# Designed miniproteins, single chains, part 76

Each design is a single chain, and the fold is of that chain. pLDDT is the mean over its residues in the fold that is shown.

## One batch from the design tools (miniprotein)

Design m2632
Fold by ESMFold2-Fast:
Structure m2632 (fold): chain A 99 residues (1-99)
Amino acid sequence: SVAEDLRRGARLAENLAELAEKSKTQFERDVVAALAYIAATLFRKMAEKEKDPKVREVLIEAANLLEKAAQYADDGDFETAAKYLRESAELLRKGAEEV
């Protein structure tokens, strides 16, 4: 279900935020950024197929936050990356409660 996919997305974003906060190496930075970009791409594809405009908006906004997180992780700003990842997780959790 869409609600299950949104909850899984929220857990992924929370796990990436924790990884970003603990990251100390270039490789860990690259992994966080790559996973955030992949998640954003998947949510955008889900939004293209979604018929409910409210769910579509949540997926697009979550994708935008994940892309921002990836950009900050690429720049080495893990605190800001983790902040956007947590914001994406909260948005996805709230979206799951409303569908």
Scores: mean pLDDT 85

Design m2633
Fold by ESMFold2-Fast:
Order: C-alpha cells, then structure tokens, then sequence
Structure m2633 (fold): chain A 81 residues (1-81)
C-alpha cells in the first residue's frame, strides 16, 4: 500500500516507468517492481520473511542494464527507509 506508492514515485522521479506490486501474507512480505528503461524490461523482487531479506533481479536483453537496475534499487531503498 504505502510502500508500493513510494517506490513508484521514486522511480517516476528518476524517469523510470515502474509498476509495483506488494503482498503480505503469513509474515512474508514480497515487493515486485517492473520497470522499463530505454525499451528494456527490468524486474526486481524483494522478499522478507522472518527477518531474512532477499533481492532477485531479472533483465530482458543485454547484461549491461546496470542503469535500470540501479534506479530500481535506489527507489526500493528509499521506500524501505
């Protein structure tokens, strides 16, 4: 709810069109971010369960989408503060 909006706003300010989905079930929190930058689709999935946090990244196309991944990670970090 609030976290989804914060991530979307941070991504939009960085010039990235992002779609954020947040789910909380049974003590597990999952945030999925889909963004498109320079015609490439980048996905970041953040999972938190029992105080353990994990981050998975998927990018379509070249391995060199570092800028898109960086913007998504910055948006997520700002929202999680």
Amino acid sequence: MELEKKIEEEAAEAGVKAKVEYEEEGGRRVVKIEAELDGKKVEITYTEEDGKRSLERKTEGDKSDEEAKKKQEEALEKALK
Scores: mean pLDDT 65

Design m2634
Fold by ESMFold2-Fast:
Structure m2634 (fold): chain A 67 residues (1-67)
Amino acid sequence: DVKLIVYLPTGDISKVKKELMKIDGVSVTSLGDNTLSVTVPKDKLEEVKKIIESNGGKILEISDAVS
């Protein structure tokens, strides 16, 4: 699994969170205003990146999520 820290400068955080949570194996946690922690299976990483980018989000960090 991969962990992403995502920044969303717009009011779309709830919309993005819902879309990400529809993807099987994805976990999303709010870290504060406009910031999300996302854990994603490696095979879903590109799909998650596209959702974030299409909503004007910025990926601040990508790291391996250790089990």
Scores: mean pLDDT 77

Design m2635
Fold by ESMFold2-Fast:
Structure m2635 (fold): chain A 89 residues (1-89)
Amino acid sequence: MEAIERAVAALEEAVAAKDLEAVARAIGALTEELQKLPDLSVLPPELRERIVAALRAAVALLEPHRDDPFVRGALLQARGLLRALEPPR
């Protein structure tokens, strides 16, 4: 969990700095750490909510720049993670 917590903190810092390249790198790092889990149900609810909030903020920051291929890749990853973390009830 510490690696995921560090990845989320890095994403939160990148979003606060409005650094698009840092946000894209942080989304990639978070994706890699989440893929190492057997399933997403092992995430504590508080950490899941924090990840979802950070990813939503990242998507909002990146969306105006979606015509940039670099940004588009990060947007697709972030949206994929959001779908996995917020399954329909």
Scores: mean pLDDT 82

Design m2636
Fold by ESMFold2-Fast:
Structure m2636 (fold): chain A 88 residues (1-88)
Amino acid sequence: MDEEVLQLQLAVILTVFRRLNASPVILEIVRRIANQDYDGAIELARRAGMEELAELIEKLKNTSDPLERQRLVQEIFDLLEEEQKRLR
């Protein structure tokens, strides 16, 4: 049930970044997180030099508490927005 809320939050985030014409790298990272491909998202973030983002995704992968997972998704979103500004 709480995972459905998280998946809806991620879908909204992906839609927002698509509408803002976000970098393909940002969109692919969000897509991997939404598909629970955390290892793939971490690998892509590290290859793109986004080490802080990779660390947040690793925390999300290792966290089972629904409220902490929602908090981490929000932190990941905020950091992705900052990285998007860096890429433009």
Scores: mean pLDDT 77

Design m2637
Fold by ESMFold2-Fast:
Structure m2637 (fold): chain A 70 residues (1-70)
Amino acid sequence: MLSEEEIVERMLKLVKEQIERAKKEATDEYQLNIDLEAIRALSLIYAHFALDEETREKFLEEVDKLIEEA
């Protein structure tokens, strides 16, 4: 079975892939911002249901960093 760390690494990989997809498929900056906010919101929901408090904080900090660098 996957460890929590392995699950987090896979989720961060998916977040990175979705950000890159959003950047490629965005028709304008407004649509890109909507997609990035959706990725952030879904990551927040996932983290609150699936991760413990310490792992959640680290995961969300990394997601925020990835979105800011987008």
Scores: mean pLDDT 79

Design m2638
Fold by ESMFold2-Fast:
Structure m2638 (fold): chain A 66 residues (1-66)
Amino acid sequence: SAKEEAEKMVETMVKVLRVNGMAEEKAEEIRKKVLEFIENNPDISDAEIAQLIGELAKGAALDAPR
C-alpha cells in the first residue's frame, strides 16, 4: 500500500541520517514528524517525503542549539 511504501521510505532515509552521524533521539523526532505528516496527508508523494526529511535534517543541523 502507499502508506507502507511511504513508511519504508521514511525508515530508509532516517537510517541514512543515522549513518551520517545524527543522534538517535533526533532521528526519531524526524521520523515521528514525517509519519504524522503522512497520516494527515495520505496523498503525499515520495518526492515530498524526501524533501520534508531533508528540510527537517537541515533545520536540525542549522537551528539546533549546541
Scores: mean pLDDT 75

Design m2639
Fold by ESMFold2-Fast:
Structure m2639 (fold): chain A 88 residues (1-88)
Amino acid sequence: MEEKKKLNREIAKLVYEEQRRIAELVAEGRFEEAFRLAEEREPPLIEKHMELARENADYVTEELRAEMQKMSEELRPLAEEAQRAYEA
């Protein structure tokens, strides 16, 4: 279980960094590059592990939940800017 918590944390960090980069590209109007990066960023193994985490709430610890919330809050201004650029 501890090893899975650590792995989930690493996956969350990886997803956060890629989401940030994708949002930056979208905010800059670089939609094609953002789309390509999104396609390339996730190996099949990471995707399957994320699917398992979604299906099993026990994999989401309170500590991981707090870290994911913090990452989401840090991305909020950039995500809003990206959303406006995308909708324009």
Scores: mean pLDDT 64

Design m2640
Fold by ESMFold2-Fast:
Structure m2640 (fold): chain A 89 residues (1-89)
Amino acid sequence: TIEKLNPLNEKDQEKMLKLYFETYDKDKDGVITAEELREAFESQGEHPSDEEIAAFLGKYDKDKDGVVTLEEFIEYMNEVRKKVEEKRK
């Protein structure tokens, strides 16, 4: 059964993203690299280009260290989820 999650509910967002991050964050430092980000998108059926990954990092990587934090990944995944929901209609 697919549980209904509120994309604006912080608790539901934390649960989903902790599970996802635990899969990709092998160092447990709370960040994922651009390569791991690409793999995560591909596992969801997306096929991002290097330019799309760079644009994402440019938008969300405020520290300019080439990695994405859990919070930044939450924001992106919520936006993707909303787009998928609209596409279903």
Scores: mean pLDDT 62

Design m2641
Fold by ESMFold2-Fast:
Structure m2641 (fold): chain A 64 residues (1-64)
Amino acid sequence: DMRERILARAKEAGLEVTEEAIELMIEEANGDEERLDRLFDLAATLAGRVITAAHVRFVLEQAA
């Protein structure tokens, strides 16, 4: 489950993730675990302690 993968990575990194950020990352990864991991890592570099949907959207905008 991609949701459990995000939550496990967040716990390991000492970060929190909003529900909206989780949903957006799952939608954009579309079953691609490598894409999910990349989106998480990039969003985490922008975040202080909480990854939000805004961080994920910013990453997606930079790639477009």
Scores: mean pLDDT 82

Design m2642
Fold by ESMFold2-Fast:
Structure m2642 (fold): chain A 70 residues (1-70)
Amino acid sequence: MSLDQVLSFVDSFLTGLESLLEEGRITPEEAKELVGDIKAWLRRTISDPEVLQAAVDYLDSKMKEILEKY
């Protein structure tokens, strides 16, 4: 899987997550748990350590921005 494909997947996940938070369908705590699950999946799925690190850093950075609103 290319870095661009992984980042596109992460962006789609985060867009859906932010929508669920805005609608009150999940709590910030549940959102953090879902992010933890996605990180665990990324660590099992991505064999390239540079791609994995970039994806995790991007996910963490974007989640920090989202959670600052809640």
Scores: mean pLDDT 82

Design m2643
Fold by ESMFold2-Fast:
Structure m2643 (fold): chain A 86 residues (1-86)
Amino acid sequence: SLKEEIEKLKEEALKLIEELKKLKLEKSPKEKHPYIEKEAEAKKELLEELVKKGLESKNEEEQEQYLEELKGLIKLLEEEIEKVKK
C-alpha cells in the first residue's frame, strides 16, 4: 500500500539523515558541530511533516505527491553523502 511505502521511505530517510550527520561531524571542526546537529534535527522535522501529510492525505493522488517528495529527499541525502565522502 502507499502508506507502507511512505513508512518504508521514512525509515530509509532517517538512516540517511543519521549517516550524513555522522559523516559531517567526523569531517568538520568542532565549532561547526552545533550547526550540523541543528541541520540534521531540521531535516528530521521536515521528514516527519511530509510523512504526516502523506498519511493524512484524503486521496491517492495527494499521497503519491508526498511519496515523490520523500523519494526526492532521499535522493538529495544520498547525493550529499557522496559529496561528503569525497
Scores: mean pLDDT 85

Design m2644
Fold by ESMFold2-Fast:
Structure m2644 (fold): chain A 73 residues (1-73)
Amino acid sequence: SMEAALEEAARRAERGWQKILELAPKIIEQLPEESEIRKRLEEAVKKGDARAVAKAIGEVNLINPELVQKILE
C-alpha cells in the first residue's frame, strides 16, 4: 500500500541519517582545522541537522571530490 511505502521511505531516511552521522566525523578528520567547511560540518553535526550535514558534505565534494570518494570506498 502507499502507506507502507511511505513508512518504508521514512525508515530508509532514518538509516541514511545514521550513515551520514557515521561518515561525517571521518570527513571532518580529513579536512584542515582552519577550514570554514570543516567548521560548518562540525556545527551541523553538533546540532543534529541532517540537511545541514548533507549540504556541508556536498560542499566538500565540490572542492575535493576524491576525499569524499575515498571515505565512501
Scores: mean pLDDT 73

Design m2645
Fold by ESMFold2-Fast:
Structure m2645 (fold): chain A 94 residues (1-94)
Amino acid sequence: MARKERLIEEILELIESSRELSEEEREEHRKLLESLSLEELERLLREARRLAELQRRLDALRAAGDEAGAEALRAEYAAEVREEGRRLAEEEAR
């Protein structure tokens, strides 16, 4: 299969692993991803894999009753997302 199509499918699978997507949401994400370059898709895939791994670890900690570890991991994840959003907004704000 084409490399770009493979990256799009992997990204969609990782998003679905963190939350349930409706068919409409999946199509919206697919359309957006199809508009991106190969390099942009590779960056998104790396980010999506990291977030999916953090979510799986959070779920495992919660299942094991490690509330302190789960809270720490959740806080780290939230801080990363907030900083990424702020950085992108700052780049757009001339």
Scores: mean pLDDT 73

Design m2646
Fold by ESMFold2-Fast:
Structure m2646 (fold): chain A 62 residues (1-62)
Amino acid sequence: SAEKQALAEAGGEYLAKQIKELLGLEPKVEAKVEGDKAVITVEVGGIKGVYEVSLEELKKAL
């Protein structure tokens, strides 16, 4: 749903902000919804990582 996608994107933006503050590098972030999970792909400094988090946890954190 649009609400789930918006929540996943908000989680991605939050993670991007944390990475930028920690490393001083601008990350590339992409957020997808898979069932009740957000799959957030982050690329920074040539390193690519995937972070999975429940949408329910994102609601509580954001």
Scores: mean pLDDT 80

Design m2647
Fold by ESMFold2-Fast:
Structure m2647 (fold): chain A 55 residues (1-55)
Amino acid sequence: GVLAEALRDFTAVGAENILIKKGDVVEVLKLRDGEAEAIYKGKIVLLDARYLREL
């Protein structure tokens, strides 16, 4: 996948208990319709791609 950095604090799509912190790095596996399927701390999560910057 591609590494990306979180630009702000935000929650995973459909999983408000999963908080991504500004500066956290995720591995993007798939990007579709503005949503990134990514690995965050060993879990596969769906993230809003607008809050990610590709490294």
Scores: mean pLDDT 85

Design m2648
Fold by ESMFold2-Fast:
Structure m2648 (fold): chain A 72 residues (1-72)
Amino acid sequence: YLEKGIEALLKKDYETAISYFDLHILNDPDNALAYYYRGIALKEMGFTKRSEKDFAKALELDPNFVPPEEIQ
C-alpha cells in the first residue's frame, strides 16, 4: 500500500494516494512515512488542518524523521 500511495502521489493523484495511505495506516499505525505522505496529499488537496495533524503524528512517531529524496 505504501508504494502504491507514493506512486499515486508522484502522479498528483492525491485522492488515490490518500486511499492507499489510509489502508497502510490501518495495517501499520506506527509508520511515520505513511502519515508524512498522507499529509502531503491532504495539503495538496487543500485539507490543511488534516495535513498538519498528519505531519505532527509523523514527527511524534519519529522525531528524527527525514523525508526520502524521491519526494520533492
Scores: mean pLDDT 77

Design m2649
Fold by ESMFold2-Fast:
Formats: sequence, structure tokens, C-alpha cells
Structure m2649 (fold): chain A 76 residues (1-76)
Amino acid sequence: EEEELRRKAIESIVKNFLKKNGIKITDEEYQKIIDELMKFYEENPKATFRDIYAKIKEKILNVSREEIEKELEETW
């Protein structure tokens, strides 16, 4: 159940990100992203929400680390 709650949280974040940025992906790509993020969290149990968000950007937008850091400095 905790793993299901984590998956739902990650799914919510990804869906919200896609909606806000007007990005449309296939169900297959969506599941691939969710699975990769779940694996990342399993390998990095101390990962913060910020780390997860950065990983989402890398996977969806293929955004460089520098671009992510710049946005984080401007927003947080």
C-alpha cells in the first residue's frame, strides 16, 4: 500500500506537469516515465521532491542539468 501511495503521488506530479506544460505523451511513454521514477526512488530512498521533479524534467523535456538548476534558482 505504501508503494501504491508513492506511485499515485508520482503519477499525480507527472500528470500535473504534463497538463501545465501542454505536453501530450502516449500511455506507453507515461508508464515508462512512472516506472523509471519509481526505480529512481527505490535506488535513492532519501531523494527529495525536488530531485524527483528534476528527474521528471530530464525524462519528459530532455532538459539539461544547467536549465533545471537555473529554474530552481528563479522559483525556489
Scores: mean pLDDT 69

Design m2650
Fold by ESMFold2-Fast:
Structure m2650 (fold): chain A 74 residues (1-74)
Amino acid sequence: SMEQRRAGEEEIRRARRELDRLVAEGRISEAQARDMLARIRGVADDLVRAGLSVDEIRSAIEHALRTLVARAEA
């Protein structure tokens, strides 16, 4: 449980840094970054509660981030 929670928190921090970078580059707005982070946090919370492995949690958060960024840039 603690390892899964920690993995989720670490991935959320990485996602936040990447979104902040994209905002600084002018590729997405601050409002889009906030919405994306909230969605990614929801995914992380659900997976941690479901007891998925650390690797599954990290992979899912990375996938969610990539998908949301791709959609915002479309």
Scores: mean pLDDT 84

Design m2651
Fold by ESMFold2-Fast:
Structure m2651 (fold): chain A 66 residues (1-66)
Amino acid sequence: SALDLADKAAAGLALGAAGDETAVVVGRRNGQKGGASEEDIERALEAARAGDYRAAGELMHQGAGA
């Protein structure tokens, strides 16, 4: 589902923010498949790098099913 893809994207971007570059690639891919825009994916990654995992998840869910 689009929500499942959004959750996987958020988790991947959070792991990527912690230093897993492969998780960044997977998170971006899952975000795009879930309907998230490139802009929202970048904002989510920046939020995760700042430690704001809630904002990162909300941005991924915003694009889900759009």
Scores: mean pLDDT 77

Design m2652
Fold by ESMFold2-Fast:
Structure m2652 (fold): chain A 80 residues (1-80)
Amino acid sequence: SMAEELEAMIELLEKARRALEENGVEDPAVREALEEALEAVREALERVKAGEEISKEEWRKIAAQVTAAVLLAIGALIDA
């Protein structure tokens, strides 16, 4: 379900945030990207739980934002 997919995205973003913290990575732009992606996914999850449907286009936008944030986190971890 979309709710399960959004919950998985939240878990992934939280793991990325923890990985940055555990490795002492203090990149404000990467942290901001992760926080913005988390906010977008959490808002979408609340809407889905309230019985709202997210369009396929909006869902793709959220997925792209999560992907971009995770890739930034991976890069920051490699460069640490």
Scores: mean pLDDT 86

Design m2653
Fold by ESMFold2-Fast:
Structure m2653 (fold): chain A 88 residues (1-88)
Amino acid sequence: MEEDKLKEELRKASERGIKKGQELKAVTDPLERLRLAKEILEESYKFQIDYLKKRKVENLDEWIKGLKEEYEESLARIDAEIARLQAQ
């Protein structure tokens, strides 16, 4: 993939993230907010993995492993909080 196209995709992803962050701030229901945060996290993770693969970064496997571990840890925390709120 062309470098310029990759930079454009990164910019669009950043703009989507900002918009979703603003939507998140407007959500008053804590459960709905956590579900939206989970969606944002998943989209960000998928974009970062794809971006690193296209960039052909050094130590790609190590970067992917680190991102996966951080994503799974963050996802587990959000899922635990959703479960806690649903149990109330």
Scores: mean pLDDT 78

Design m2654
Fold by ESMFold2-Fast:
Parts: structure tokens; C-alpha cells; sequence
Structure m2654 (fold): chain A 105 residues (1-105)
């Protein structure tokens, strides 16, 4: 079983730190690859589930930088993180960006 699959299993088990550790290893082993963009994405999910919205936003922005094809999905999660922090105006802007990019696919 590869590190990404192990990380996803840890997320399901609510072992968020164990999941993050596996994704960090993936990022170190395979920098700037499609596998790395998936690792950044799921690492962001782990931080979101832990309630660390600032870290979630930073890591989803990094996902977009590495793989712009994931921008729609990343923008939706960034928008949700801003909603959880009570910044509805910024959340609405990111959600609209997510819809716009997904509609073009």
C-alpha cells in the first residue's frame, strides 16, 4: 500500500497527525509531481478536520501552485475554511472562484 493510500486510511480513522506525517513523507520523496499535489490536498483535508483553518488555506494554495488542475476543488475548501472562521465575504469569493474554474472543465 502506497503512502497516499495509507494517509487516506489514517484520515478515515481520525488519525490526522499520522496522515499528515505520511503526506509530508510523500512531499519530500516526490516533490513537484502529481503525487505531491494529491499529498498537499489531503494534508489540507487533515488540517481542516483538526480545525486548523489557517494551515488548511496555506496548504490548498500550495496545491494550486503545484497542480492548477486542482484549483476548483482547492478553492471550495478554502472557501469553507473562511466560513468556519466567520469570514463569509472571503469565503464567498473563493467559492465563486471554485465554481468558475469547475464550470470551464
Amino acid sequence: MDLVQQGRLRLTQRDYQGSIDLYDQTIRDYPDSDVTSVAYYHRGVAYYRMGDYDTTIRYYNRTIDVNPRMDGDAYFVIGRAYYRMGDYDTGDRYRRRGVRFRDRM
Scores: mean pLDDT 75

Design m2655
Fold by ESMFold2-Fast:
Structure m2655 (fold): chain A 94 residues (1-94)
Amino acid sequence: SEEEKLLEAAIQALEDVLADLRANEAKLSAQQMRDMALTTLGILLAEVRKAPESELVRKLAELLEEAIRRVQAAQTKDQVLATLEETLARLREL
């Protein structure tokens, strides 16, 4: 379904940004890691908000909104990575 494709796309995008951030952690500041994470999460949330309303779409949007707030509040690289890892784990449970 369209909802399942959105969920799969969100999981893949978070796996990709996590891999990118981990590979480049030594070269990136905490602010740069926040900006990269927020860019990916923002694009995903915008796509989810265009989808027809469903229980899955609502849960996906709420989880992405929470992730955005947590990344915005993150002060360290470890906090950015932990937020993305926890968000990815929670998406996989949807």
Scores: mean pLDDT 91

Design m2656
Fold by ESMFold2-Fast:
Structure m2656 (fold): chain A 76 residues (1-76)
Amino acid sequence: MEEVEREIAEEVIKRAVEIISKTDPELAKKIEELAKKDMQAAEDYLIENASEEERLEILRAVASLADEFQERLEAA
């Protein structure tokens, strides 16, 4: 796996946990625990259990992170 892809995946989960912890700290902890063992399982759990508002906020954060990494790669 490319290094950039790993960094993006880690930041996505980190942001998701931060966002969800403000509204549902128990859900955020479960996602964080799953991410340490299986990143895909953490994403699936997030999609199934997060509210529509939480999912929308995470999608916006994900789009922002991907854009920042793309700009950094283009500058290199």
Scores: mean pLDDT 72

Design m2657
Fold by ESMFold2-Fast:
Structure m2657 (fold): chain A 102 residues (1-102)
Amino acid sequence: SKSQGRKQLKKLQDGIKRLVDLASKTASPRQVDQIRRQGDDVVKYAQDMVDNPDKISSLSSQLGYHGTKMSDIVVSTGNKDAIDQSIDVSRYSIKLVQSVIK
């Protein structure tokens, strides 16, 4: 439902903000900017999916692409707390896609 989609979107937004904050403790400014940019794209495509569920196929592909790019950068920082948070962000993304399909 749109209501469940909005709930998962908020968890995804909050999760990405926490991820950026955790990465900022150990990562270079350039890595933090890259994580933030990829995270902003993830949120953008997730928002579009909640608002336009008929576009789920193309938007979920973009969501997955930017999510993977974000996770790759986070893993490269070696920050365990940030890596653990990126796994939670991936779970929120999956739950958001599931909520839009239903």
Scores: mean pLDDT 87

Design m2658
Fold by ESMFold2-Fast:
Structure m2658 (fold): chain A 71 residues (1-71)
Amino acid sequence: AQFNYELVKQVVILLKETDLTHKEIGEKLGIHESRISYISANVGTDFLDLVKQVAEDLGLDLNDVVAYLTR
């Protein structure tokens, strides 16, 4: 649970602050690209509650966070 929250938060920050691809973010965070792509594909389902919490904690609009994760 905590690992997924921390992972989603770091991915959102990197997608907001950089033009890095899922592969490059995976390399920077030490995780496989497929895990980031899974989060991106499941933002509106499996990860919706985590994405809402990350948006609140970062002071961002939920729609902007979804747009970052699905680019």
Scores: mean pLDDT 79

Design m2659
Fold by ESMFold2-Fast:
Structure m2659 (fold): chain A 93 residues (1-93)
Amino acid sequence: MMLSDEEIEEKAEELKKRAPELLNKEEQEELLKLLPSLKLATRLANLMEKLGMSDEEQEEIAKEAEETAKNDPEKIKEFLEKLVKEYEEKLKK
């Protein structure tokens, strides 16, 4: 479940580089749209773990993220980005 920020960036770059070899054009476009959200979701999961959030609290956030993604995949990036910023600020305290 937890990956370092460095590992997340490295995996994202490798996926982008290898996508033309593994995926057709439609799949590549979908991956490029989803990749920023996947990176943010992984960072958010790490932050929730570091903050000691309960499984119930994490599940509520996961449900909101899933519903946002179902309705508008592009809005999920903004949703995740806002939560990452909030939780990073809480960790600085």
Scores: mean pLDDT 72

Design m2660
Fold by ESMFold2-Fast:
Structure m2660 (fold): chain A 105 residues (1-105)
Amino acid sequence: SDLEAELEALYARLLARLSAEQRAAIEAQVAAMEARLKEAGRDTELARLQLLLQANGTAIRLLGGPLEDQLRLLELVKRLAEKEGDEEAAREVEREIEKLREEMA
């Protein structure tokens, strides 16, 4: 699966559950960060994926941390760590995923 497409799909779902004010604030913050990345010459796929992860994390926090969305975000964080070749980070995130799945059971 395309990790960027999955992050964008999660982001859209989370935004739909926020108030109009919260949604507008996050969208403005994301646009400002995208502009800074472009100006700094850091507009890479990985930088955009990290920005989407941060935006999704902010949206989940504003919603009071729905467990299902936390799990989905951790799964995407693990995939980003794997894409970066960070096997240690991927293993740490997998342990967090296992704990959260136990909490949801």
Scores: mean pLDDT 85

Design m2661
Fold by ESMFold2-Fast:
Structure m2661 (fold): chain A 80 residues (1-80)
Amino acid sequence: SEDELFLRIAKREAEEILKEMGKDSLTAQEAADYLLERGAITPEEAKKLIEAVKKITGDPNAPVTAEQLGEALYEVARRS
């Protein structure tokens, strides 16, 4: 399905972010800062990313795995 494809792409993007930063997990803020610095997201999308992480983990400041970050990125893409 289209949702499965886009979620897979988002998870792959999350894996690349973690690999580039040399980490197994990132906070939403660290991921947002990385993406903003590269021009990959807007400041508005960065706020949506933090909100998405809060929905997934219950804490906007929780470190997230590649899988959780991928789910959060997919949520942002669906709302953009």
Scores: mean pLDDT 84

Design m2662
Fold by ESMFold2-Fast:
Structure m2662 (fold): chain A 108 residues (1-108)
Amino acid sequence: SLEELIEMAKAIKPSKYNPLIAELVIALKNRDYKKALELLKKLIPKATEQLTRVLITVSKDASDKDILEFLKKLVEGIENGSLKEIFEKALENPIKYFPLLAREVTLL
């Protein structure tokens, strides 16, 4: 449930983004493109429809926990600057750079 996922998110690292991350995971699992894009823009203001589609595609067979961990690492890497450059490239060309961004996130 959304409530259980929010509790899991809070247990990992308390932040103002935990409820939005939990809702985004549910939207991605449901392949709700419009809601996922709305939530992603709240977390990452420069997020594009193309980036949201790529996230939906890569998350289709992933567990809720794996998606949650990926999104938390992505948001933290953007906020601390470690993923800023590769993320900006992924916003401009998600087909080319999102696989590289995903790899960098998993290496954190």
Scores: mean pLDDT 77

Design m2663
Fold by ESMFold2-Fast:
Structure m2663 (fold): chain A 90 residues (1-90)
Amino acid sequence: ASLEGVDSLSPAELLRRALEALAAGAKQVLEAGLEEKLVELIEEEASALPPVLRKMLERIKELIKEGKLSEEKIDEIKEEALAEIERAEA
């Protein structure tokens, strides 16, 4: 039988949770003034992540480099990535 429970989230549910956590983390990094550290982390780690998460992080990185990152922009990127996950689930 498939494992059902807290440890048995579907791939889409895991991606949604990861996406929410990444968006929250990006907002905290922005609030703390650590955007340069986030760029370094994205450049090191993003290639190992699923495409939907990598696309989100790459867009955040571009906005940081342009000095345009904000909570509103992070939420826009999160909503776009959530829509892609929902479309793939359907």
Scores: mean pLDDT 77

Design m2664
Fold by ESMFold2-Fast:
Structure m2664 (fold): chain A 108 residues (1-108)
Amino acid sequence: SSREYARARQAEMAARATAAWEADPDDLERQREAVRAGALGLTAAELADRSIEEQDAALAETEARMATEEGVLEAARELLARYEAGTLGGVSAEALEAARALVERARA
């Protein structure tokens, strides 16, 4: 089902974020990888009731936006904004920690 597909993508992205963060939480590229995974997990969670084709298209669009360093930083800010608003779903704690680290690094 489309909801089972979305849950599988959320679980995959959560595992990816954890693996990146645990590999080296101080590494810039690992922080970016965890943020990319977090944003993809959020996209899967928000589109769980849409068709698999629509979910795949949205995941591809989200991934394309994060192809640049600026896009990943914007995704990190969005994850933190959603967390503060209480609207965050399908995102791991590790992805949020990576988002905080990336945003704090950019303030320097």
Scores: mean pLDDT 87

Design m2665
Fold by ESMFold2-Fast:
Structure m2665 (fold): chain A 66 residues (1-66)
Amino acid sequence: APELILRAAERVFSPELVEKIRQAIEDAPSDETAVARAANIILKEGTDEEVDAFVLELQRLVEEER
C-alpha cells in the first residue's frame, strides 16, 4: 500500500527523497501507479544500503498490518 511505502521511506531516506516519493504517490491516479512510481524513484536515487534498509522496514510494516 502507498502509505506503508511512504512510512518506510520516512525512516530510511533523506527528507528530500521522501518528499519526491510523497509527491509521486499523491499525484498518482491509482495505488498501483503510486507504488510503481515510488519504487522507480527509490531504485534510481537510493543507495544500495538505503534500499536494503527500506525493504527490511517495509517488510516489517507489512507483517505488522496483518
Scores: mean pLDDT 81

Design m2666
Fold by ESMFold2-Fast:
Structure m2666 (fold): chain A 76 residues (1-76)
Amino acid sequence: SQNDQLLNQFEQLYDNTVKQLNAAKTIDEVEAILDQFDKQAAQISAQLDPANQLRLGQTVGVIEIFAAVKKLELEK
């Protein structure tokens, strides 16, 4: 289905974002990665039905937590 294709695109975005966050060396890099992720995730979400929008939103929350932890690690 179209939802399945969009969710597969989101999974690729998620995997790439996790890799970028793991490689980030500064808080500014984390913020830039998160901003780009949020924009791309919003574009995918807008095309999904409400149930899959909720599912995607929960996974976006996981990335936000990961980014927050990464920023704390870099803050020292």
Scores: mean pLDDT 86

